# Designs tried in a protein design run: designed miniproteins, single chains, continued (4). Part 113

Each design is a single chain, and the fold is of that chain. pLDDT is the mean over its residues in the fold that is shown.

## One batch from the design tools (miniprotein)

Design m15928
Fold by ESMFold2-Fast:
Structure m15928 (fold): chain A 73 residues (1-73)
Amino acid sequence: MASQEQIEAAARAAAVTPEGLVRGGDAARAAMKYGSNSAGIAGAAALDEGLRRGLGDRATAEEVAKNAAKAGA
């Protein structure tokens, strides 16, 4: 499970690069789904949760998942 610190770190990555939230595209998400294990998916969820808690849920879970994949890569 993702910790609060991981969520915060992921949310910060998204916040400093708002374009990164949209960048990555379907390729990054596909890589996370096909190349990443459950931990990769948890990282994407942590980013989404952090963004919702700290940044006010301005992005969709899909967009934060793309950014999490990019940050991990």
Scores: mean pLDDT 47

Design m15929
Fold by ESMFold2-Fast:
Structure m15929 (fold): chain A 65 residues (1-65)
Amino acid sequence: SKAAELAAEAKRIAELTLQPPTIDHVKLAAKRLGVNLADLSEAELRAIAEALGIDPADIRALAAE
């Protein structure tokens, strides 16, 4: 559920800027929802990446920061 909420918020933010979802939208969504990406499982990170059309490696790198 956290992964789905994060993906939905990132998509919403991207829609407000009239652009496709990016890593910056994921960062902002995580801040707004109070979600630490490092707390998410690899499967949850992959689900977010697939929902947003982002490379799973980029989401994984973001979570490792």
Scores: mean pLDDT 80

Design m15930
Fold by ESMFold2-Fast:
Structure m15930 (fold): chain A 65 residues (1-65)
Amino acid sequence: MKEVVENLLKVGEETQELIEKIRYEIKDGNLVIYAETEELEKEMVKRVEPLAKKLGLEKVIGKTL
């Protein structure tokens, strides 16, 4: 599971800067992403959702801090 999250955090070169501004956890088979702004939350959920699905995670859930 930790390895899966690490791979999700390494989604493409162009998303690295955004990834460094978020927190994440896996809860009940879902990837939960915490972001400082609603805009960053929506962008990260959108970018990682297809990859999370491929890796067997049920959903990507965004939360604003």
Scores: mean pLDDT 67

Design m15931
Fold by ESMFold2-Fast:
Structure m15931 (fold): chain A 100 residues (1-100)
Amino acid sequence: MTAIPSAEELLEELKKLEEETEYLTNHLLSVVKNEEVKKKIEEIKKEMLELIEEAKKKINDPSLSDEEKYEYYLETKKKIIELVEEMRKLAEEELEKEEK
């Protein structure tokens, strides 16, 4: 197994996740027409951004070990992936409903 990433490396990865989250959510909000689906995507976007901010806070906490910071990053990344999948499913369902 590779060595545990540094806090600086974990922060850079979280920055990428934040940029990808904003890009994906803005794209989906531009193509989805249903108001309830848009609201749900905006709620998921908020949850994803809050998870990333909390992870950044934990990675910057000097009381935590590098191993604890890495585990928190991995948990955050897993949750973000699950939320991205949920958003894609919502957008796909809406697009299918347009094929009347």
Scores: mean pLDDT 80

Design m15932
Fold by ESMFold2-Fast:
Structure m15932 (fold): chain A 85 residues (1-85)
Amino acid sequence: TIEETIKELEKLIEEVKKATSIEELLDLLRKALDLLVKNKIISEEVAEASLKDLEEELKKLSIEEAREKTIYELKILLDVAKSNL
């Protein structure tokens, strides 16, 4: 359900604090995008395009900046999920 998706997205935001690599941050973003695709909120094409853009952006950042960017992006996905309640 969308309510379960919201709870899982909130958990992913908390997991960002434990991430020590860009690869771990990208995995969290992939999981978040997959949740939105599973609930038919976004298409697979939109999710793939978003992940590619995020990968290129995060590669250029320090780990601290990458965590902040990941939290920001996950909060946007959380707001998108909430707007579909």
Scores: mean pLDDT 86

Design m15933
Fold by ESMFold2-Fast:
Structure m15933 (fold): chain A 70 residues (1-70)
Amino acid sequence: MYEELKEKAIELSREMARAAAEGDSERTTELSKELDKVIKETEKTLGKEKADEIRDLASETFASTLNELH
């Protein structure tokens, strides 16, 4: 379960970074909503600590991917 949620967050973060790099605000917003759902599900299922871990990982993945694309 946790590894699946972590994998989803990473993929969503990468796609969100690509959409942002392309200037696709609508797609970026939709992906951000999906990522928020994953984080909220993690918090409800596995607790705040795991949710915070996924949020941090997602932020790092987004920033790293966005930086690589520029």
Scores: mean pLDDT 83

Design m15934
Fold by ESMFold2-Fast:
Structure m15934 (fold): chain A 64 residues (1-64)
Amino acid sequence: SMNLKRLREAVEKGDSGGAGNAVSELLRAEDIEGLKRAYELLKKSKDPAIQNIAKAVESGLKAL
C-alpha cells in the first residue's frame, strides 16, 4: 500500500505529521489490514508523538 510506504518513510525520518497524514488516509479508506500493519509499526517507536498516533490507530480500528 502507498500509504503504508509513506508511513514507514515518515517514521524513519521522525516526521510525526507525515505519519499522521498517512494514517488519516488509511482511516478514510477503511483499510483495516493497512491500519493493523500501521499499528504494529507505530507501537514500537520510542517517539511520544508517534506513540500517540499508534493510540489513534487503535481507537480507529475499534470504531470501524
Scores: mean pLDDT 83

Design m15935
Fold by ESMFold2-Fast:
Structure m15935 (fold): chain A 95 residues (1-95)
Amino acid sequence: SRIEEIAERIIRLGEREGLAEQGRLSAELLRLLHEGDVEGALALVLEALRRRGHEVTAEDEARIRALLEEQQKRIQQPETQKEIEEALRAHEARL
């Protein structure tokens, strides 16, 4: 769905710009998923969608949760964890 596509774009790190170029929302999502806080990540995505005027159904919320769980699984890989840690440090250095 349109909402799922928008949520996926919010969840995905900017592939063209790399992890170091993350905006505040992407960095916060990355931090929550790195910490294993899927429900906190879900709350951020839902708030971002609602602030953009999107109505999120219970079915949309369930699909977004599944996307976040899949991203958390990818993020928990040792090589990905190192990249995320470096990206978060780079983001902090730019603040």
Scores: mean pLDDT 68

Design m15936
Fold by ESMFold2-Fast:
Structure m15936 (fold): chain A 94 residues (1-94)
Amino acid sequence: MDERLQEVARETTEEFTRTVLEIMEKEKSKADAKTKEELDKAIEEMQRAGAEGRGGEMYDIAMKAPLSPEAKEEIRRAGREAADRASRLVSEIE
């Protein structure tokens, strides 16, 4: 395992974090005042977890947030796509 594999992991995590935050902000724009406050907290926790490299914790934060079932499915799909992309890139390096 080399430096390129670490770069793929870092870029994949950064892209996934950005996608999740975009989905949460979109849901926040449609939410009522109480739900917006809860989403603001979740977004702050997500940004903190992402900055600390805690990818698994980011997923848990998103799933516990007051998001629509559709938004949660978009996040799950983004996670799968990120994993598939990372696997493909790793295959090209090896």
Scores: mean pLDDT 75

Design m15937
Fold by ESMFold2-Fast:
Structure m15937 (fold): chain A 101 residues (1-101)
Amino acid sequence: GGGDASALSPEERVEAAGAALGGALLGEYVGDPKLAKRGRELYDQVAATLSPEEQAQARALGLQLAEEGISKGKQGALTTAIGSVLRAIGLLEQGGLRAKL
């Protein structure tokens, strides 16, 4: 059965949203539209559960992850994008949410 994000702490939800956004931005940067779309879908799902302040924190984290990934070059950006999306999925699964690939 499905669950909601209530099993996750607010900090874990911010991390999941930030990781998803970072993965989406890096997916766009490396030219992977499927990865970019998946990251954005995950971000939208988690962001709906966040306060405005938490959404701002998640966006800041996502932008930081994107900047760090870009600084590592195209292959580093792709690795960071994949890792960030998988991190978001893992956090959401721990919270009882069914993340679809």
Scores: mean pLDDT 80

Design m15938
Fold by ESMFold2-Fast:
Structure m15938 (fold): chain A 90 residues (1-90)
Amino acid sequence: SYREQMERDLELMRENGERIRDLSGAGKDVLDAGEAGLKSIADAEKFARLTGKLAAKAAEKNPEKVTEYVGLGISSIGSSEGARINYERL
């Protein structure tokens, strides 16, 4: 169902945020604040943008992992978009 897909997309966004936090050690307070808003689809895009920004900053500190960090950022944006689309179809 669209509701189940939305819930899976939101969970993926949360997992991507946790992954970036674990890999970079950066922005835990910023990610925690973003995750608090993740119950709202309106905030999903904001959280994805924050996640992407943190992934870019992590890549700057660890260039050897840039592909992984960029992938996490892209995945988070895609998850946010998917969650919004599925929410509209509920």
Scores: mean pLDDT 54

Design m15939
Fold by ESMFold2-Fast:
Structure m15939 (fold): chain A 100 residues (1-100)
Amino acid sequence: SARDQRLLATLLAILEGLRARLEAAVAAGDVEAAFRTMEDMAVALSMIASLTQDPELEALLQEIIALLHEWEAAGGADFAGVARRILALTDEALRRARAL
């Protein structure tokens, strides 16, 4: 529907803004801001995956959630490496969602 297309466009804009915020947090060495931004990115992608019902977007979401859990289990070691991987998965999710 036109409403669903507008909602998708809004969620994509939010995810793009969160992506930029994550890059800024990583550049600043702000681990807490980076973690909160990655959680917000997972929430936004969850909404996009639910709205689109796309299994590839759901799989990308699950990979991001797994990376966040692995990072927490490791005691927050190498947050820049985890953030880089999440940025790459987010770029894939954005490309996929825009192609739908």
Scores: mean pLDDT 86

Design m15940
Fold by ESMFold2-Fast:
Structure m15940 (fold): chain A 106 residues (1-106)
Amino acid sequence: KRDELVQMARDHFLAAAGLLFNLAERVPEIREELLRTAEEVSRLNKLAVEYMKSGDKLDEALRAAEEALRLVEKAAELAEKYDPEGARKAREYARKALELMKKAVE
């Protein structure tokens, strides 16, 4: 069941990053910041999954997931005036991903 929670967390962070990529295409004013954030969130997501699979890096996995959420929250705040619904959904996906990752560590 841990593997299922980790996979769900991964998918939710990928959904958040995907929304940031889509917003970057539609909002030239903040495109570079959204793209950098989406890339970093994807990198942290991959690291968190790898740390969870190792079994001995659970704290590092949570820190990576927490940082990914922090970056999504910051990007969503920046994007909110251009696409409030997209920003809200990105935050919801990232928050759910961290929640699932915390359950996987338990």
Scores: mean pLDDT 88

Design m15941
Fold by ESMFold2-Fast:
Structure m15941 (fold): chain A 65 residues (1-65)
Amino acid sequence: MEVVTAEKLREAYEKHKEELTESQKKQMELAIESVETGDHTASLRARGEVSKAPESLVQERLAEL
């Protein structure tokens, strides 16, 4: 299985965009940029939050990271 790509993170971000605050949107954008630059540590963290968490919890989990 491939690691989470920037495309998958963007899809999750777009899906939850209306539920995120501006600060949380910036956190998500930083995670996407880290994946694009090859920072796999940030990619794994973002994968856990956007792939495993229910939609309603993604916002709360991002705030706790």
Scores: mean pLDDT 57

Design m15942
Fold by ESMFold2-Fast:
Structure m15942 (fold): chain A 74 residues (1-74)
Amino acid sequence: MKEEVVKLVEEVAKKAKLSEEATKVLIKIGQGEKLSEEDKEILKKDSVAEFIASLLEGRPLEEQIKVLKQLLSL
């Protein structure tokens, strides 16, 4: 399941043309990792990445997968 989240984050990032740094932060959220202050600053500089992060944070892995699939359908 973590591997599926990583793949979906990479596909969403490619579609949204996110930076490599923002993509890595979203992968950390998908893996349940705690964000550093540097990670939070990266999200603040990319409004699309910040929006996606807000949809993923605090959700169980199955719900994150559903959200990412919905974003790919847009």
Scores: mean pLDDT 80

Design m15943
Fold by ESMFold2-Fast:
Structure m15943 (fold): chain A 96 residues (1-96)
Amino acid sequence: LQLGVELGQASKQLPSKEAEAVKTFIQEQAKKLNPALARAEKNSLTNWLALTGGKVSPRTGPLIRTLILLNKLYDLVIKEDQVGVQAALAGFESVL
C-alpha cells in the first residue's frame, strides 16, 4: 500500500508520458505478473540514470525518486509477490 501511495505521489511530478507509463505498468502487473518484463524494465532504469548523469536537481529529483520506487515494484513482480503488487496498485489508485 505505502509503496503505491509514494509512487503515485512521485509520478504526479513527472511529465505526462512518464506518469502514464508508470500507471500502465502497475495496472498491467496487477492483472498478470510478468517477471521477464519487470527484469527488462529494471535494466531500462539503469539507462535512464545514465542519461540523466545521476545528478540530483529540481528536474531530476522526482525522476530519481520514481525510479527508486519503480525498482521496488519491479522486485515485487520478479519475486511474484501478487499480494504486494495488488497492495501497491491500491495505494497508487488512492492518490489518483
Scores: mean pLDDT 73

Design m15944
Fold by ESMFold2-Fast:
Structure m15944 (fold): chain A 82 residues (1-82)
Amino acid sequence: GPAAHLIATLSKIVTPEEAVAFAKRFMDVLIDKLPVSEEEKERIRKAYDKGLETALELLKAGVSPEQAAAAFDKTFIEEYEK
C-alpha cells in the first residue's frame, strides 16, 4: 500500500522515526479524504498506527526497509480485521 511504499523508500534516506512520521502524515491526509464514516476512518487509523509501530521497531533493530514494509502490511491487515 502507499504507507508501505513510503516506509521502504524513505527509510533509505532518512531516519526510521522520520520515515514512519512522514508515512503517518501522508496516510492521515488520504484517510481524511475517504468517503466513509468517522468510525471507519478511526478503525483504519488504528490499524495503520499499529503497523507503523511494528515497522519502526523492526527498522530500529536493523531489519531491511523492504522487510519492515512487509511487516507493516501484515500487521495492518491483522489489526483491521479484528
Scores: mean pLDDT 83

Design m15945
Fold by ESMFold2-Fast:
Structure m15945 (fold): chain A 67 residues (1-67)
Amino acid sequence: MKLTPEEFEREVAEALALMVLGVIKAIDPDATKEQIVEELRRWAERARQEGNTVLADALEKLADEIA
């Protein structure tokens, strides 16, 4: 199979988005997709402030996949 680095990142982000949605729905059925996206974006901002740009970028991509 041929996966470019960008395609691999997108597939990983999509898989993580599905896992996060599944876990949140199982633990907190009242959690909305909008609340999950907001928390991920907040974590991304904090990660960026701490100098962890890799984590910040991953969290932003995850939020975009869920949104």
Scores: mean pLDDT 74

Design m15946
Fold by ESMFold2-Fast:
Order: structure tokens, then C-alpha cells, then sequence
Structure m15946 (fold): chain A 65 residues (1-65)
């Protein structure tokens, strides 16, 4: 199985997070540039963990929306 599926799932998770942020209208975000740096320099196994976590987060956000 190619890792392409996780990449698409990550995109969905990100879309859900963006939607949640827009709905909350948070002008002051505590997160500056953490996930971008990690995603760019993580090891393959660390990337899998991050992507899995994002997918779970997207599911949770979608359920609330």
C-alpha cells in the first residue's frame, strides 16, 4: 500500500481544522508554525503518527459540525 492514502486523509483533516478555526473566529492563534516545521522534517514513522492524529481530529471535528 502506497502512503498516498495518508496524504489525502491529512488534507481532509486539515480542511476540517480550518473550518473549525473559521467558525470560532480566532484572531489570536496560539499555534505559530509548529506543524509545518514538523511535517517537513519528520521521519517516515513520525509522519505516519502525525497524519493518523490529524485524521482522527478531522473525524472528531466533522462529527461536531
Amino acid sequence: AAPAATAEQRAIARAAVEAALRYGTLPDKPVIVAPAGEGAALTPEQRAHVEGTMVAFAELVAEHL
Scores: mean pLDDT 52

Design m15947
Fold by ESMFold2-Fast:
Structure m15947 (fold): chain A 58 residues (1-58)
Amino acid sequence: DLPEEFRRIVERALATREPQDVPDSLVPEAMTPEMAREFDEIVERFSPENEALHRARV
């Protein structure tokens, strides 16, 4: 599973459409298939809304 803190940072970045400072210590050295699946689900969940906000920002 993704570390909880890393997951929160990713969700915040996607929800706010702003880059977040992610410490290297929170980034997995190698992403397992399970972690990649969780990450993809988070991205997909926020993707349409993030895209709309990103366009507005540009």
Scores: mean pLDDT 60

Design m15948
Fold by ESMFold2-Fast:
Structure m15948 (fold): chain A 70 residues (1-70)
Amino acid sequence: SPAEAALDKATDELVSLLNSSGDTDKAKSVRDSVDTIKTQLSTRPPDERDAMLTSLADDLKKETDKIKKS
C-alpha cells in the first residue's frame, strides 16, 4: 500500500542515518520495532492500518529531522 511504502521509505532513511553515525544498535532496534508493528497491524482493518502506518512514518521522519539538526 502507499502507506506501507511511505513507512518503508521513512524507516530506511532513519536506519541509514543511524548507521552512518555509528549508531548501528539503534538502527537495528528501529527496523525490528517497525517490522513488529507492521505484523501487529496486518490484522487491522485497512483504513485503521493505513492511518497507523502513516502516523508511524510521520513520527520516524520527525526523528530523522531532529537527528539531522543535532
Scores: mean pLDDT 84

Design m15949
Fold by ESMFold2-Fast:
Structure m15949 (fold): chain A 90 residues (1-90)
Amino acid sequence: SAREKAEAAGKDAIAGVKAAAASTDPIKQVGAALRAIGAGLEAGLAAKAAGDKELAEKLAEEIEKTGEETGNPLAALAGKAAAALAKAEA
C-alpha cells in the first residue's frame, strides 16, 4: 500500500542519516546523505498518495530527530533536508 511505501521510505531515510554519521569516508558520507534526502522525498510522495499528511509529519519528525541525535553536522543537515521534503510533498 501507499502507507507501507511511506513507512519503508521513512526507514530508508533514517538508515541513510545514520550511515552518513557512521562513515569516515567522505564519499560514503555524501552518498548516505543523498540516499536519506531521496528517501525523504519518496516518503512524502507515498504519504500524499495514501492521503496521510499526519504520517508524513511523523516520519519527518523521526528523520530530523535521528539526524540531530547523531551529533554529526552533515547527518543533521541531511535529516533536516529529508524531513523538509517529506513534509513539502505530502
Scores: mean pLDDT 86

Design m15950
Fold by ESMFold2-Fast:
Structure m15950 (fold): chain A 65 residues (1-65)
Amino acid sequence: MPVTVTIDVAPGKVDEAVRVVEEEGGTVVEQTDDRVVATFPDLETAMRAVVALLRRGLATEADIS
């Protein structure tokens, strides 16, 4: 089932966060200076993206729904 991820982005990192989301198979549906909302085809793909964003210091928090 497709899932939505809300990502609280580290300051100045929104373009890098968008790139990682797209590389991990997500589709960006909303972008602001400090937040990205993206849809992923399944929970496994979303979890991989969240881990990548957190490991790279591009996100401070992420919520999957």
Scores: mean pLDDT 83

Design m15951
Fold by ESMFold2-Fast:
Structure m15951 (fold): chain A 73 residues (1-73)
Amino acid sequence: MQPDLEAERARLLALLEERGWAELAELFDRAIASISDDGEAAALATYLTDLLEEEKFSEEVLKQGLESAIANK
């Protein structure tokens, strides 16, 4: 419970909804579910939140990254 994964996840999902990127929210949920280590899952959530604040990424690049994370297992 130390990494506050649920809090970071909730914050990221809210940001994605504000942008209208509901599909990314679903992909993120699947990517998190595929990661066995809570620390790695929390790091992914933090990384994505940071990218959202920078506004210099494309939706396609994020989708590709999340798809890759799911496929890698």
Scores: mean pLDDT 68

Design m15952
Fold by ESMFold2-Fast:
Structure m15952 (fold): chain A 79 residues (1-79)
Amino acid sequence: AERAVEEMLRAARAEGVSERTLQALLYAVVAGVDASLAEMAERAGVSPAHVSRGRRRLGELIAELARRAAEELGEELAG
């Protein structure tokens, strides 16, 4: 959802993720998960290693948000 994306970007910046890494992750979010690390890096003008590091950090933030939602909804959705 659009609001979730905006909140994740704000959280990533607050966690000190660099602008270059953040831009690479933005390309991944907008283009979808079909974009390879190499393609995301090329579009953002950074190395694939930068995308990988930022993705790891953003992944932790996404996992935290997903876990909070799943804890309440998962009980009703029957896993």
Scores: mean pLDDT 59

Design m15953
Fold by ESMFold2-Fast:
Structure m15953 (fold): chain A 88 residues (1-88)
Amino acid sequence: MTEEDRKRAEELKKRYEELKKEGLKDEEIAAKYSAEKLYELIKEGNYEEVKEVLEELSEINGEEPPPIEELTEEKLYELYMKAIAVVE
């Protein structure tokens, strides 16, 4: 791991513990982190991994995958939250 990766992991762990202490469910915290990471991949043009995840979310939600170009971090969070509600 790079020094940057280590610092990021440390910050994420601290933030996770703070959110969990505030009463957020593990699924909600995971949805936030997943949406943020996927949105970063979109900005970097790494569409192969993004398409795979969108296909899986769309299958769970019973809808067609949305166009990548129209996706925002908010929209991705909404898709993850829908999938959680379906699986629950």
Scores: mean pLDDT 71

Design m15954
Fold by ESMFold2-Fast:
Structure m15954 (fold): chain A 84 residues (1-84)
Amino acid sequence: SAEEALKRAEELLREARARVAALRAEFAGHPEVEALLAQIEEVLREFEEEIEKNKDDAEKVNLIIERTEATIESLLDRARQLAA
């Protein structure tokens, strides 16, 4: 349902923002990591806007979630590699 899809979107936002905050605290002062975390924050802002536009369409919301999850994981992995 659209309600269930929106709950999943809300959980993705909470989880991703928590992960960004944790990495930012751990790798403070690393410019390349900070730049990638800023990109993730922009992706999450765009995600919120896109979900709001499509909130009545569960199928579209689920596709947006899957696409956003893949993008975030890619950026987070890159941030961790640069921090190593």
Scores: mean pLDDT 84

Design m15955
Fold by ESMFold2-Fast:
Structure m15955 (fold): chain A 84 residues (1-84)
Amino acid sequence: QEENERAKKLSQEYEKRLDELKAGGDAAFQAGNVEELRRYADEAKKILEEAKKSGLVPETQKKAEEVYRDLEGRAREAEWRAAQ
């Protein structure tokens, strides 16, 4: 029971962090701030690695993967455009 309650609470905390990260990354992308977008993508990777180790509910782990993939893809696109 304690483990179940902890997993649910921890998953909710991670979902909030992922939502904030996604919003910040989206704003950086729209502003053309390549360096900030890269920082958000790197932070999303760290959160994803933590989520996989923390035994979060599968839905939260999937959300972490989706946020990381989205931000990493946008960061790479922005970096590619800056290199043109």
Scores: mean pLDDT 80

Design m15956
Fold by ESMFold2-Fast:
Structure m15956 (fold): chain A 85 residues (1-85)
Amino acid sequence: DVEELVERLARAEQETLGAELIGRSHEVDPELGLERAVAELKYYDPLFKRMAILTITAVSGGRHPFSGRPIRARAHFAFELIPEP
């Protein structure tokens, strides 16, 4: 349910920052047991005083190639400032 996790995180950012949802993707690899969900949000960043893109990515499933241990679900956030003209 990384899709549900990303959706909940994106909704929180939309409500808190007034962010606009500009992109979403969800990919499942049944052979690897890997699931990846992404949401992209556009918002005004008050720290940098300009428009920014926030990308929320969550990945779960699979096994580490060396240890064979299950890979834990991970969510990460990436920020990108929209260039000024």
Scores: mean pLDDT 73

Design m15957
Fold by ESMFold2-Fast:
Structure m15957 (fold): chain A 99 residues (1-99)
Amino acid sequence: DAARRAELARAAGEAQVDALAAAGVPAEEIEGARRAVEAVAEALAAGRGAAELADVIIENSPSATALIVALGAAITAGVEFDEELRRRLAAAIAEREAA
């Protein structure tokens, strides 16, 4: 159920951003993470596959934190990324941390 997956992604994302906010992560970085999760939830509701979801995560995540949160939300919602997609996501995280 695409709608249920979207709800799971939003719930997982909110739990992660609440924990990060409690740990003192800046509000603007939290906002970036929330927007990335929302983009993932919208793509899940539209029935998008893992490859399209990886693109959505990379395109909508302004920071390594946002990408990690959005990726966690997608995985919690039941998205399975193959080895190629996992490498692409890992490279995108490394690129943002290096910037």
Scores: mean pLDDT 87

Design m15958
Fold by ESMFold2-Fast:
Structure m15958 (fold): chain A 74 residues (1-74)
Amino acid sequence: PVIEVKVELPEKKVKSVKELNDYVIKAFEENELAKDAKSIGVGFAIDGKKATAVVVARTDEKTVSFSGEAELEE
């Protein structure tokens, strides 16, 4: 069994999915748990004005995920 570490970031308003992705990726890169990553996956989804972004890093011993949700501004 791999240890799972999940970090949920505070919700914010963003102008684009790119801004949300950059927000989640930056938080992930600033975290020491990400330094030993052997693989990194990035995903996002949009449902109307709501966007969700996730960054997942995997090692042999742990999985670290960072998620953020935001409302898109028009």
Scores: mean pLDDT 73

Design m15959
Fold by ESMFold2-Fast:
Order: sequence, then structure tokens, then C-alpha cells
Structure m15959 (fold): chain A 132 residues (1-132)
Amino acid sequence: VKDPPPPATTDPSRPPYSSPALDYFLNEVLGTLLADTDNSLPFRHLPDYEAMNRPDYPEIVKNPMSLDVIRQRLENRTYQSLAEVDADLQTMFDNVRKYYPEGDPVVKNMDKLRATYQALLAELRAAQAAAS
């Protein structure tokens, strides 16, 4: 017997897309964020709001996002541009601000992770603007 085919995670209306910038993002940008274990840990997976007894989470956060979802989309070549992957990172950051108060440890972890991300994204965008 042979294993079933892997589940299709790409949008069937869009062909898979890859670019050097998206490959760099997956390996260097996302890899660096995931290596920051202390700050990335709360955001590696989608929040288990049911286990947290927070049934209001999906009412407040309409577009839940995590680093694992972003990684899967990069690996499956679902993103068509850096702007699309950046939009998902911004959604993840915005979700934290919508749900948690400013003094929460989760917000502090996100602020540090966002600062690292912004620096890496600026370097990548500068390299693209310089065009070789």
C-alpha cells in the first residue's frame, strides 16, 4: 500500500509561486524569528482559545495568524509577493494588540519580535531596491 498524497494547502485558483526574495524570507527572516524562542513561543501556533476558555477570541480576532501558518504558506508557495507575507505578519501583530492589554507579557514578546522582523525586512527591501 502507498501513502495518501499530501494535503493540498495551496489556493487551487492560484498556481504555486516562488521567488529568491520569498525563499530568503522563509530561510533567513522567518528562521531568525523562530530562533528567538522566548519571544516567538506564544506565536508559533494558533492560540488554543478553547483551552484558555476564551470563546470571544474569534469574535475579536477575525483573521487569526501564527508563524506556523506563515511558514506553511511560504513552503507551499502560496504567497505571490513580499507584500503578501508582510501582510500576514502585520495581521499577527495587530491581533495581539486587539486582544491583549498593552502591559501584557504577550505584547512585550510581540514588540521584541516585531522589532527584529522590521530590521530584517528593511534589509531585504533595501537589497531589492539596490537591484543587482
Scores: mean pLDDT 76

Design m15960
Fold by ESMFold2-Fast:
Structure m15960 (fold): chain A 64 residues (1-64)
Amino acid sequence: SLQALQDKIAALQQEIQQLQAEIQKLASETSREGVARLTGAQLRLIGLEFEIEVLKKKMAELQG
């Protein structure tokens, strides 16, 4: 249903906000481990944004 897809998108947007805050915290890290964690967080962010785009396409298909 459209409502279920919208609710899922909202939940993913909340996770993105939390992850962006983590990325900001890690942005000052210069250690090897800090850089690796920052890279991992950035990849996770991309994955979440991709999932939202897939859900938006499904919503568009359901609306015709």
Scores: mean pLDDT 83

Design m15961
Fold by ESMFold2-Fast:
Structure m15961 (fold): chain A 74 residues (1-74)
Amino acid sequence: EKDALETEYAEKAKAIREAVMSVPGVLAVRVTVVDGKLVVEIEAEDDEAGEQAERAALSVAPDATVVRRDSLLP
């Protein structure tokens, strides 16, 4: 049961990563599974890119948790 769900999450994580990375202005994306939930971390150069990437991720996995990261690290 858990193993099958983990495999499904891995496939969704791949689809999310591809969708998010297709958004202009996205610098990085990290998709992890935490407590059986998909967590998508998006590093974008501006708020518009981050918002578009968040919508792209949620269009693939509406139950995922999306977190925006600060992209202005040295």
Scores: mean pLDDT 74

Design m15962
Fold by ESMFold2-Fast:
Structure m15962 (fold): chain A 55 residues (1-55)
Amino acid sequence: SRQEENDRVAQAIREAQRMAREGASPEEVARYLRENTDFSERTALWVARQLVAAA
């Protein structure tokens, strides 16, 4: 369902934020997002860069 998909994406973003706070690179965070969401490589890297910059 859309709700389960949204919950999975939200959980992946929370984990990605934790990785970024622990010093993970944008490339490492983007790889995690690509493996745990339907994000394209470009979207995953863009999101990862924002999360790392905010950490």
Scores: mean pLDDT 84

